# Designs tried in a protein design run: designed miniproteins, single chains, continued (4). Part 114

Each design is a single chain, and the fold is of that chain. pLDDT is the mean over its residues in the fold that is shown.

## One batch from the design tools (miniprotein)

Design m15962
Fold by ESMFold2-Fast:
Structure m15962 (fold): chain A 85 residues (1-85)
Amino acid sequence: DLEEKIEEELKKVEETESEEDVEFARKVGHLLLAKKLLAEGKPKEEIVKYAKEAGVEVSLSDSDEEIMERLLARYRELAAEAEAR
């Protein structure tokens, strides 16, 4: 009960202080999901959809290697932005 209250208070503070962090977390989540789907051999249509939601410019004509390289490049960009703050 006490741990749950502490976690709720932390979530409230994070939500009120950083809507930008929520947006950042969603972009990272979509990027990681696209990478996971690519690794699992899921249809390119799903991979491209989530990659685009993460802000990655990819298409169905791109190879799996090209998509992975672009996803990793985007991840490095987001990691650099996170390191800035």
Scores: mean pLDDT 68

Design m15963
Fold by ESMFold2-Fast:
Structure m15963 (fold): chain A 104 residues (1-104)
Amino acid sequence: MEEILRKMEEIAEEALAKAAAEDDPEKRGEALAEGYMKALDLAAEVEPEHVDALLENEAAKAAETIEKAEKALKEDPSLENKEKYYFLKKRAELVKERVAAAKA
């Protein structure tokens, strides 16, 4: 358990470092989304049923979450809102692929 938490923290640090090195908010968001999925892959080694339920819930809410982020971006085109929008878009793609693979 402690080793898994340490590895998840390392993945988070690597994702943040990659995002910090990137000036494009789209690429920053995508790097954070990839880190998020790697952390979930490790969490699935300990609690696979919990991770599967979480991913299915995220997949079901993806369209609504992206729509809200897109509206926020239109009202305030800040770097933070751009990064969040692209993070959510990339996360939704990765979650959809993971859920589809689990059902195949």
Scores: mean pLDDT 79

Design m15964
Fold by ESMFold2-Fast:
Structure m15964 (fold): chain A 70 residues (1-70)
Amino acid sequence: EEEERQAMLSETQRKAREILEKAGKEADVLRKLAEETNDPELYQKARETELKGIAEALRLIGDLVDKLLA
């Protein structure tokens, strides 16, 4: 059923983009705080935030692949 596949692809793309954008904005805020406070731990938190966002997006893609292969 092609309509279901297209809906899943569109939904996954939208959710992945939202996750990445949110993580990027949060990481940007942490980097600005790091610059203002000269706190190296905040730079690490910014990195972790970006990596978590990427991991969540990849997990969504993996879940979609599993559903399409089912």
Scores: mean pLDDT 81

Design m15965
Fold by ESMFold2-Fast:
Structure m15965 (fold): chain A 103 residues (1-103)
Amino acid sequence: SSQIQALLQQEAQAREAIRKGDKGTLLKVFAGASLGLARMAYEIGKLGDKDTQIASAKAIEKAVKVGEKIAEEGAKVSKEVGEEAKKYVEEAKRLLEETKKLI
């Protein structure tokens, strides 16, 4: 499946970045993983009851906060890393607003 291939590619990128001491690539992968968590929480919220929707919104809020901190650290490495991490955070914020509309 395409999802398994994407996860394997993310793991390979993380392993290589660790080997090279590439903090920027690690932060980028971590920001992408935070967005992935937000996407999964949104899909669960769409299928769940009101309590599940509330729990999904809270999970996405946490993913957004973690992503914002990753973007701050990424900006210290380079503008490019910080901006890419910010794009993932903005997409997660969009998913949060969509999840809140389900409640």
Scores: mean pLDDT 81

Design m15966
Fold by ESMFold2-Fast:
Order: sequence, then structure tokens, then C-alpha cells
Structure m15966 (fold): chain A 94 residues (1-94)
Amino acid sequence: LEELVERAIALVQEILASTTDPKVIARAQALLAQLQTLKASLQDTPFTKKVLEEVVALLEKALASTDPEEVLRYIIEAETELGILLLKQGVEKL
């Protein structure tokens, strides 16, 4: 799982290094913060693995895209998936 989180972090950092779009920068920075939060509290579950695999796939599609609107869409989808995971992990800690 840590390898998937590190891969996702690396992909977000690559997007940040290659973009000049303020909307993409803002969303990518928010996603990076969420990934760092997840890394600090990572739970080894099949659901966590599935979500991280989906996030990595979305970020790889974002890097492959030349359309800023498509890049933004993939980042928002990744942020949504990660947000659901973080909420579920919060509930499971209760």
C-alpha cells in the first residue's frame, strides 16, 4: 500500500511540475495534502488498495492528457475517490 501512495504522490508532483494552470495547481496541491494525510494513517485493507489503484490510474491519465480541462477532471475524480477513503477510515477509527 505504501508503494501505491508514494506512486500517487510522485504523479501529483509531476503534474505540478508540468502545469501552469492555476486551477490544476490548486486542485493538485489539495490532492497532495490528502495523500500525505492518508500516508500518515494508512490502513492495509482491500478497499484502500482498490481506491489507491484507481487514484494512480486517474493521475496517469492526467499526465498523459494535453487538455487542461481533462487534466482537471481526472484530478477532481482522484480527489473524490481519496475523500471517500479518508471519510471511511475516520469512521472505522471510532
Scores: mean pLDDT 80

Design m15967
Fold by ESMFold2-Fast:
Structure m15967 (fold): chain A 88 residues (1-88)
Amino acid sequence: MLELLDKALEQARAGIENPSDENIQKLIELLQQLKEQWPELSETTDRMIEMLQEALSQSEAERRRTLILVEASLTIMRMHAFIKEKEQ
């Protein structure tokens, strides 16, 4: 889980620097992989995927805003995963 979350975070950051269709689509693909491997994350990942799909039809500034929100959500998700993998 942590390795795939780290890849998704790196892809979100790449998208913030360059909010291209390719960078957003790659991030959506990583989120789909997270959902497939860990169905317990599906509600959160579905919301992020929906936001990213909507961002594809929006301006660069709006795309970047969405990517920043997704990065924040992924950071929180990674923190929860890290705590659970530890002992709690």
Scores: mean pLDDT 82

Design m15968
Fold by ESMFold2-Fast:
Structure m15968 (fold): chain A 100 residues (1-100)
Amino acid sequence: SKKDEEFKELVRKFVEYVYEKLKSTGIDAKEGLIVQVRALLESLGVPDEKIDELIERLKQAKSVEEIADILYEFLKTLPEEQRDKFFEVLKDLIAEYEKE
């Protein structure tokens, strides 16, 4: 349960950090976030079909909180090995963001 709570919190922090950073640059923050999520999932070997299904859900999201919830629910459907790799990548990314 603690690891699941930590994972959900890391997903929330990632989505919020990327969204705010993109928003500050005048880029469409939602579209930019979607591009980064796609690239990250592709780098971890997630099949394109599954990524495309996630992206369609993310496009319909109306808030940063909803984006984070959709992404977390998707990540829970991945095989444990891919989910653990994503967890470690997010942990490293958030640690880097918190140094700024």
Scores: mean pLDDT 81

Design m15969
Fold by ESMFold2-Fast:
Structure m15969 (fold): chain A 61 residues (1-61)
Amino acid sequence: SMAERLAAGLVAVGASPEVARAAAEAITRKDGEGVRRAMAQANPGGRAAIGAGALGEGIPL
């Protein structure tokens, strides 16, 4: 699924598997609050990647 691919990409840039899954699910649902919560739990690299993914899907942050 798209969420699985996004989560795998986020793990590859250093996000924890739990944060990556939460972020991928929020992005696929276009849930801006969920994205912001996942970004708050991420390291700097993971936060940047999550933000870029959300903006790419047209999600306002």
Scores: mean pLDDT 81

Design m15970
Fold by ESMFold2-Fast:
Structure m15970 (fold): chain A 72 residues (1-72)
Amino acid sequence: SKLDKDIQIGLLQGGVSIAKKTLDRVTSSSIPEEISFLEKLVKEAESIDDPEAKKLAEEAQKLLDKLRKLQS
């Protein structure tokens, strides 16, 4: 239903917000766990057929790409 989808999108927005805040405080030892968290967010966002979910997937992917560059 629309309500269920709106709740799921809200949870994804929360996850992306947490990831952005964590990225400002990330250490070399925390990078692998943050990558795993972001990979999960991307998959969850991509599973939702909604324009807002697509934007969240793109934001999560951008954060993931930044962390992968820091790891390499």
Scores: mean pLDDT 81

Design m15971
Fold by ESMFold2-Fast:
Structure m15971 (fold): chain A 103 residues (1-103)
Amino acid sequence: MPPFTDEQLRAHAAIGDPAARIGELLEQWRQLEREGRLTPEKREELERQIIEAIEELTEAAIRNRDVDPETVEVAVQLLEELSRTLPPPVAEAARKARERLLG
């Protein structure tokens, strides 16, 4: 493996942890939808949790943009995908997060 600094490893984890949580929440959403078990209440809960994880991802990426620009670029790509694929509340949050990260 290429050598990484402790700062780069911490930056990678700080961005990667909320990104992984978003992935887990999306898989839970897809599974409930496939099973016909996605209630409006459960959907609203998942939307809130995904938006919270997007905010955590965005804050971590902003703090670490000079330390790990490659991982920040992956975060930008994830936010772009979420803004295109998910319903408006989550898509709007992802779009605003991406604009904040790129500004």
Scores: mean pLDDT 81

Design m15972
Fold by ESMFold2-Fast:
Structure m15972 (fold): chain A 56 residues (1-56)
Amino acid sequence: GLEEERKRKRQELLQRYANEATATRIIMVGEDAPDEEIQRELAELEKRLQEELDKI
């Protein structure tokens, strides 16, 4: 049903953004980026995730 499809889309978005956040952290740590910069980039990803979830 519609709820099952919505649940699947939410899970797919959560997984996709979790993977992107992990990749971003790994790359930025490798580049010796400060923690504050890493947290800022992760916050922007969370904002984008929330915007995508709101569209479901």
Scores: mean pLDDT 83

Design m15973
Fold by ESMFold2-Fast:
Structure m15973 (fold): chain A 75 residues (1-75)
Amino acid sequence: MSEEEKRVLEVLEKMKKDAEELYESKEVSNEQKLKGLENGLASLEQLEKAYPELKEEIEKLKKFIEELIEKLKKE
């Protein structure tokens, strides 16, 4: 694994934690949570294009964030 790939995996792990913290936050509105999670998905789409070798890991995180978005939309 290259140092670049290792750094991207660290970014993915941080993005997952940030998404979980955002979802669980009591100080952020559902509208702001949705915007943050949707921005996360857009960032992951760009990372998938830049690092196709990490596609599987990126797709797992995208699915996780999409599940959080669906839960917020249903309230």
Scores: mean pLDDT 82

Design m15974
Fold by ESMFold2-Fast:
Structure m15974 (fold): chain A 69 residues (1-69)
Amino acid sequence: SLADEAIAEIKRLTAEGKSPGELAQVAADAGRQILERSGDRRDPSVEAAKELAKIGKAFLDGLDALEAR
């Protein structure tokens, strides 16, 4: 899924020690695409909201890992 691809990319960038801004860009781009695919950006489906939450968690986990280096 788009969320799984974004999560994999965030994990890769985190492992490479990339900037918080680069992680944020991947999360933002994926989130935008998920909302566009949901057909309603104002009120996303439960499935879309769960995918957004998964990306958000991966982003937060990535930031924590970068801070701990």
Scores: mean pLDDT 81

Design m15975
Fold by ESMFold2-Fast:
Structure m15975 (fold): chain A 90 residues (1-90)
Amino acid sequence: SSAAFVEELQARYEKAKTKEELEEILREAFRAQLRKLGLSDETIEKIWNRELSKEELEELLKKRGVPNAREIAEAIYRILEERDALLKKL
């Protein structure tokens, strides 16, 4: 279940001792969440690597028929910013 996945992710995050371990945990969570939007792994990787701007991401989501594309693009970008902040602390 999604709840069990979040609990496992939080436990892994608390045990992460290296920047690389934290990045892998966050990447796995990010991929799992974006797959639910019907995005391909190739597209998710481009988003993770910041190869798309927030505006380009919004357009991509609109073309894929994802509802509330602007709000979802903003939420995804906030997740990427939080990722960068967490990785900077290690």
Scores: mean pLDDT 79

Design m15976
Fold by ESMFold2-Fast:
Structure m15976 (fold): chain A 60 residues (1-60)
Amino acid sequence: GIAKALYDHKKRNENELELKKGDEVEILEDSKESSVAVLAKNLKTGEVGYVLKSLLEFLS
């Protein structure tokens, strides 16, 4: 599925995804073990990392 970043987010570690408000991300894994984070790819930068679900608007 595709989601959109609601806010700018600077990554705090190497496993996080850096976002700019309005960036589109592809959801790669929605972890059933975590209700708060997903693994996603930023479609503008090509980076892959974890991002908080609360920072995203799910479009599909």
Scores: mean pLDDT 79

Design m15977
Fold by ESMFold2-Fast:
Structure m15977 (fold): chain A 94 residues (1-94)
Amino acid sequence: SKEILDLLFQFQVAIENRDAEGLTTTSKQLLKYMAEHPEDAGSHFMLFMAVLLQEKIISEEQYGRLLVVLSRYDFRDESQWDAAAKAITDALLS
């Protein structure tokens, strides 16, 4: 969808600019998007990972760190979104 592509573009720009605040904000928006589609969460997650790698938005190493972070948080639990978004930012900008 256009929404996921727009979010991925914002995510890429934040990574390229090393914009921690922007990356954290966009990560939270992506987590919200995934949470709003719980029936397809697994498919959306797999598509998200494939698009990030295909577009070279992240490296294999950053992808590995991202997977570890995402495995520690429940996307459907809004109370975890701020912590998860910060952890995603730390994984991608360190």
Scores: mean pLDDT 77

Design m15978
Fold by ESMFold2-Fast:
Structure m15978 (fold): chain A 100 residues (1-100)
Amino acid sequence: SMEKLEEELREGAKQLAIDLAKKKTLSVPERVVLIFAVGIALEFGDVETVKEAIDNLYKNAKYDPKAVADTLRDIAELARKYGHTEVADYAEKKAKEIEK
């Protein structure tokens, strides 16, 4: 059923977003997959997963500050597109804190 497929997609996206964001560094393909997974979470209104991904990225920013700041800005843009303004503002704030 579509409902079962949507549940599997939502759970898979949640796990990918959290796990990838926990990595010390992300390759370019891993960053693309992370942004895709975050997009799915935002589409389903799973803002808590997106906030956890933002927090995990921020914790590991010391390993690649520019790549993490750029990733957080991409998350902010995507969150605004899906109407999650508070999540977008949170991601932008964390990106700015890295670039200070």
Scores: mean pLDDT 88

Design m15979
Fold by ESMFold2-Fast:
Structure m15979 (fold): chain A 78 residues (1-78)
Amino acid sequence: MVSEEEKKKIFREELEKLLEEARRKGDEAMAEEVEKLLNTPETSVGEALLRLAEVLDAQEPTEEIRAVIEKMKALLAK
């Protein structure tokens, strides 16, 4: 199936989409965390999802931001 390196590439594409949505909605905390993840090439997909979940738990983001994160979690399950 999909290799770990390929999952990381797809996950980075989803992070870029999440960054665009966060900026569009004015969610600065989410945008900052996604930018950090995009600039940290050694971050595992699992660690990245944990950081994003911590941002969600610390704030009340929009439904659009939550939907993108759910899609990213679904990507790891495939």
Scores: mean pLDDT 72

Design m15980
Fold by ESMFold2-Fast:
Structure m15980 (fold): chain A 86 residues (1-86)
Amino acid sequence: SELISVEETEELIAKEMAEFDALVAAGRRASEEEAADAKAYIEKLKELMKEYEENKEKYSEEEWKVLKMVAEAQLEVAERILELAA
C-alpha cells in the first residue's frame, strides 16, 4: 500500500506545522509569487478533496482519514502562506 499509517501522518503533520509556526514567529514573509502559487494550490486542493469525497467508497476508512488529514494540512499551510504575504 502507498498509504502511510494514520499515526505516522499525524506525527508528520505536527512536525511540519511546528516548523511553519517557528518560521512565522521569526517574522518570515512570503513573496507575491509564493502568494500567487498558494492561491492556485488552494483551488487545486479543493478540487482534489471533492474528488476524494466522490470516490470515498473506493478507500478504506484508514486511507480516507489519511487523505483527508494530508489535504486539510496542505490547505492550512497554503492559507498561512497567503497570511505571510499580507
Scores: mean pLDDT 73

Design m15981
Fold by ESMFold2-Fast:
Structure m15981 (fold): chain A 81 residues (1-81)
Amino acid sequence: TRGDIIAAGIRAARAFRRRHRDDLTVTQYVSVGIFISSASFNRDMGDYDSAGQDIQDMGDIFDDNGFTDDSQVLRGFVDQV
């Protein structure tokens, strides 16, 4: 389902955030955490467009830090929603 795709994207973003903890700025690390919370809330409300945007915003943070492969994984989830 669309909700399962969003849940998979959130799990991937959580794993990437943990992996890159020492590589992200404090602001970027906190921002990804906020987007994870926002995406989870929007998924629970059935707002998959907003949840997809939250996942896309996390992807942009990872790409801006040179983690392009991780960004592409998150984009792949958004493209399925």
Scores: mean pLDDT 89

Design m15982
Fold by ESMFold2-Fast:
Structure m15982 (fold): chain A 108 residues (1-108)
Amino acid sequence: EIVVTQPGSVSAPVGGTATITMRASGGDIDYVAWARQAPDGRTEGVAADGKSVPGSVFEGRATISKSSGTDATLTISGLQPEDTGVYYVVAQSGDSAGWGQGTTLTVS
């Protein structure tokens, strides 16, 4: 089983850029994706396979970059107050999967 960690919180200004990092232990990342849970409890896909989710509010603004076999970063540009929420990462390595504990993004 892989263990996935992400920061507890990130803050960034409206119109700026947020970066949310993750690290996996126990294997190299074959797949990584981020989802957001809004304050109302609804979940939405943010980015998968390095690209923003088509048709989402993140389309063209969110990307995933793998900096190593174990490390990846979600970057969200053109930040809006509505981007505030909890961002969860899921990563897979072979037959193993791991979920992050969530990063609270505050846009001010």
Scores: mean pLDDT 82

Design m15983
Fold by ESMFold2-Fast:
Structure m15983 (fold): chain A 77 residues (1-77)
Amino acid sequence: SLAEELEALYEAGVPLEEIVDRYLRALAERAGIDYDRLNAEGGYAAVLVAAARALGGEVDRAVAEDMVAAFRAALAA
């Protein structure tokens, strides 16, 4: 799963910000969306929402924003 892959990279000593960037880029490529454009326009939340829609998943904007806020809080600690 994505969570298991994230944990494995974290345990290998890869920085959390690099792990998240790698996974969002891979998710965007799989979904056929422009990561750099969406990230510039709406940040990680915009990438997550667009990728989820393209892949037939369910993530709303508020959930994506909460996930991004939690990620930013973890990086600031």
Scores: mean pLDDT 73

Design m15984
Fold by ESMFold2-Fast:
Structure m15984 (fold): chain A 100 residues (1-100)
Amino acid sequence: VKIKNMELLKESVRNEEEALKKTIEELEKLIEKIEKGEVPDKSEFASKLSAAEIIAVAALITADSAEEAGLEEEAKRLRELAERLLELVKRAKELYEKAE
């Protein structure tokens, strides 16, 4: 196993985990605002959801690479966070449609 390649992959995993956690927090705050009747502009809403979906998909790709490299725990964490983010995207869409 090439140690340098493994270190770079672990760094990518850490960066993706941080991006996922930050995006989850931002989307949870967005959902809370919608539930309180603070409905965002349609373009701003669409932009935030699109960005969240892109981050989730990127993390799933990194998780596949991590699993292939034997980083099963890292892959599992990325998948759990990405799935959580995608569920929040779905919930935000449902709440936004109901709030209009």
Scores: mean pLDDT 83

Design m15985
Fold by ESMFold2-Fast:
Formats: C-alpha cells, sequence, structure tokens
Structure m15985 (fold): chain A 84 residues (1-84)
C-alpha cells in the first residue's frame, strides 16, 4: 500500500517535470504521502530489529552474521530502489 503510493507519487512527479509544469502544487500534494512512507519504513525497521533481538535471545546458537547480512542487503536494495 505505502510502497505503491510512493511509486505512483514518483511517477506523477516525473511526468510533471517532463511537462515543465510548476512543481510547487505537485510537491505539496506528494509531501504527505512521502512523509507517511518514511514513517512507516522507520516503524517497520524498528519492529524488525526488536523481533531479531528477541529471537536471538531465545535462540543464542542462531547464525547472527547470516541474519544481519540478509537484512543489510534488503535495506540497501530498498534504498537504491527509492533513490533511483
Amino acid sequence: ADRAALEEALRIQLEAAKAGVDSAEVQARLAPIRDAAVRAARAANDAANQKIKDYLKANPDTNIDELEKKLAEQVKKRLEEILA
């Protein structure tokens, strides 16, 4: 939901830029969607980190390096998608 809204917002922004339209009104309309997406991503990341800590505490022999590597790669990939 939030990701689809952000992708749609980016598409609208690119089309407006291509058309040479004054972006002030477009930016004002997109700001709430962008802010909501950033807040949702932060909350999801915090929740995921807490879940991992709880899991590792219950299962101390878990391969921590593999879990951390997988999470770092997913975060990096998602950031690259947003920034592209």
Scores: mean pLDDT 64

Design m15986
Fold by ESMFold2-Fast:
Structure m15986 (fold): chain A 74 residues (1-74)
Amino acid sequence: SLEEEFLELMEKLKELAPEELHPELDKITQLAKEGRYVEAAIGLLELAGKHASKLSPEAREILGEMIELLQKLA
């Protein structure tokens, strides 16, 4: 399912992202689990904007894929 694919991408993102970003990622995961897909997508966009320098190119690609999945779920 799209939800399962999102959760798998989130685990990959958490492996690549600094530990300090994990609480924000966990909050976004909870929003997605609650079906609040638009708010989850906004959360990922804000995280990417605020912490761009802390995210590898691979992490940013995964973030983009996750946002696309949330848009399909919304």
Scores: mean pLDDT 86

Design m15987
Fold by ESMFold2-Fast:
Structure m15987 (fold): chain A 58 residues (1-58)
Amino acid sequence: ERDERNLAAAESMLETLLAGKTPAQRDAAIARHRAWLEANGLDTTPFDAAVARLEARR
């Protein structure tokens, strides 16, 4: 339940982060945001799960 809420929040954030971007800009934005989470000691698991769901579309 908590993980589902965290995933939904990460998906919403990812949607905003990637809106109107080219594939190259998306890759760069994802990498920057993940690095920011790691640098601040924040949980990357929901963000990584949201990215994985996006990438599963090939």
Scores: mean pLDDT 74

Design m15988
Fold by ESMFold2-Fast:
Structure m15988 (fold): chain A 65 residues (1-65)
Amino acid sequence: TVGAEAARALVAVARDPQDRAAARRAGEMIKTDPVAASAAGRRATEEGLLSAREGDAAGAQGMSA
């Protein structure tokens, strides 16, 4: 769960170029402990990306005539 929230936050920041600096900082922390982040972070990142995409699809529906 902790990894899932971190992954979603990272994805959200990556979407916004305004907060790229924050995303870079988080990435640096992962490099410090890749072993701990590898298993949980990778899985959470994949699922986080899917969930974020699904949420965005609902918003795009507003653009359709």
Scores: mean pLDDT 53

Design m15989
Fold by ESMFold2-Fast:
Order: structure tokens, then sequence, then C-alpha cells
Structure m15989 (fold): chain A 76 residues (1-76)
């Protein structure tokens, strides 16, 4: 039981870290998109905005997974 709980905690920590990393990537891609837009590279800026949105979606998925795992651990 302790081994399983430990593995679930590590997995929850991993998902939480991934959520943070994807949110950081989303922010960097938004900043890059803003820079490209200012340079008149609207098409390339649009591509970076779409990537930022995808990273935000991934961050939300991993955040929800981490929260679900933490709830499961708390119920064990």
Amino acid sequence: MEELIEQLKKLAETYSKLADEYNEKAERFRQKADELFKQGKGSEAAEYYLEATDYERKANVFKELAEKLQKLIDEL
C-alpha cells in the first residue's frame, strides 16, 4: 500500500510539474507571437498564438489529472 501511494504521489507531482511547464511554454509563445506581430509577421504570429493555446489546453489537462490523483491519494 505504501509503495502504491508513493507512486501515485510521484505521478501527481509529475503531472503538476508538466502543467506548470506547459503554462510557461504558453506564456513564452504568446510573448514571441506579440514580438512577431509588432514586426509585421502576422501569419507567423498567428501560428505562435495557436501553439500557446494548445499548450494552455495541455496544462489544464495535466492540472486536472494531478488534482484527480491527489484526491485519490487523500481517499486511500
Scores: mean pLDDT 85

Design m15990
Fold by ESMFold2-Fast:
Structure m15990 (fold): chain A 89 residues (1-89)
Amino acid sequence: MDKYLEEFREYVKKKDVEKAVEAIKKAYEVVKNSKDKDYLESLLKVEILKAITETKSEEVQKAVYELFKELFPDDKDGIEKLEEVLKKV
């Protein structure tokens, strides 16, 4: 997972939306097949929240937010937190 999170951070910095999304999807595949799913899922959600907070690219913010809703549609609290971050920035 760490390799994919590092790739995600680099692609967010480069504003490469497609590769950033791909890196998160690869990280999620590791998470969903892990015995430590709950812990790793929390780490992945934190990295997504950080990316939305730190990036100045509206295109990256929108793509990452949509991906979070796709991967975690039942996480209403997480979705609401991301929407509040987007509203503030």
Scores: mean pLDDT 79

Design m15991
Fold by ESMFold2-Fast:
Structure m15991 (fold): chain A 90 residues (1-90)
Amino acid sequence: KEEELKKQIINTYDALIELAERNGDEELAEMLREQKKFLETADLDQMKEALKENIKRLEEELKTASGVKKAVRIAAIDANKANLKKLEEL
């Protein structure tokens, strides 16, 4: 169950990276790639803390984002919040 959730979280990051790249947001794509690399080696507690920090960073960037860049960041925040909830329910 824990390993399945870890794989789901990594797959979520792959989908978000593709979404950022398709929308020409290379800065967001690079940030998400760095975050994914950390999560690949993280334990469940490290993943939980990393998702909390990643959500905070995306929320700060959301304050200055508009249009498509804002929509992509909202999608990333929502996905990370959903995964964080699943981690907290373990």
Scores: mean pLDDT 86

Design m15992
Fold by ESMFold2-Fast:
Structure m15992 (fold): chain A 70 residues (1-70)
Amino acid sequence: SEEEARKKLKEAVAEARRMAEEGAPLEEVAEYALEKLFEIMDSIKDKELAEELKEEFMKEIQPIIDELTE
């Protein structure tokens, strides 16, 4: 469901942030985030909803990735 997908996305973002705070390298954090995003996207049949959730996830992950690249 949409609610379950959104919950899983928020949990993935929180875990990625925790990994970065614990000193995980960019590659490890990015691999984790992309793996979780693809798992969630594969479970969604509504393409419009899938793109919306992908955009939301990327917006939440982007600050974490930016901190690790600079």
Scores: mean pLDDT 79

Design m15993
Fold by ESMFold2-Fast:
Structure m15993 (fold): chain A 74 residues (1-74)
Amino acid sequence: MSPEERFQQLAREFGEWFREKEPLLSEEEAKRIYQEALRAVHEALEAGLTEESVERLRARFEEIKREAERLIEE
């Protein structure tokens, strides 16, 4: 899989995850999570979608997902 294909897969999977989790977050929390994800995507695109930049994006998405799960959990 090329870095570009992997980027597209990561973005799609994150989008699907976010759609499922968004109703469980407050509007402010959802906006913050979305903005963090947009920053990560923008950084990967500016880096030119190398294997390294796509791996960093994957790690960032996992961090963002963990933060969202923490906000959902009591």
Scores: mean pLDDT 83

Design m15994
Fold by ESMFold2-Fast:
Structure m15994 (fold): chain A 113 residues (1-113)
Amino acid sequence: MEKAIEYIKKNVKDPVVQKALITAVELLKKRGFTEEQILEFVKLMLEIADIAKEEGMTPEEIAHLIALATRYALTGDPEQRAAFEAAVRRYLSPEAHARVLELVDKLVEIAKK
């Protein structure tokens, strides 16, 4: 838990995005995820956030993507995946869309371990 939060604080300078990632870590901790699973999750989330930032998304839009990705990862629910895909399609280019969807599916695989 501490390692994941330290990793976020070291790699994320925007306070809105930082808060969204810390909130995701707290939700994973409450669901009984291991420290190793949470750290892997954060690393993949940072990749998604970096792609979104490269595509010109605002911190608030990135925080929204993080919240949607976290809900999908916690549930594995196709409806939550569809909500994430709709947001990605709205905010990101077609090239970035494929990359981000691959990363979010990897978040669900971490939850299954």
Scores: mean pLDDT 82

Design m15995
Fold by ESMFold2-Fast:
Structure m15995 (fold): chain A 77 residues (1-77)
Amino acid sequence: VEEDLRKAAEDFFEILKKEVEGKEIDPQAYEEGKARAERHLARGEWTGLLISAAVDIALAKNEKERYGILKGYIDAA
């Protein structure tokens, strides 16, 4: 289960790398997303990582924040 979730997360982030490439990002959103992803990864919480990423992206107020958060999660994973 955890291994399957890890693969799903890796595949998801790999697809999204192309969406983020060359986009402007909010530096604060990037750092917050990266730090949050790193905390989940340090604990082996792949389900938590996926849910956290989805929630953070959904709650982002603008495109720059969304790309920042997304890139932070991608770079941590």
Scores: mean pLDDT 78

Design m15996
Fold by ESMFold2-Fast:
Structure m15996 (fold): chain A 61 residues (1-61)
Amino acid sequence: LSPEERLEGFLALMEQVRASLADRLSEEQINEVLRNLADWESKHLSEEERELLRKALAEFL
């Protein structure tokens, strides 16, 4: 997968996580889970890929 395809897949996964938790956790708790997932993923990314993820998350969150 290209970096862009991986990013799109990760964003889709985060939406699925949000939807699955929406009836069990508050918005604040869900956002904390999503931020932790993004932080973990960013540890495995290049600087350029982390910038793309950061910009996408600003739009998403």
Scores: mean pLDDT 76

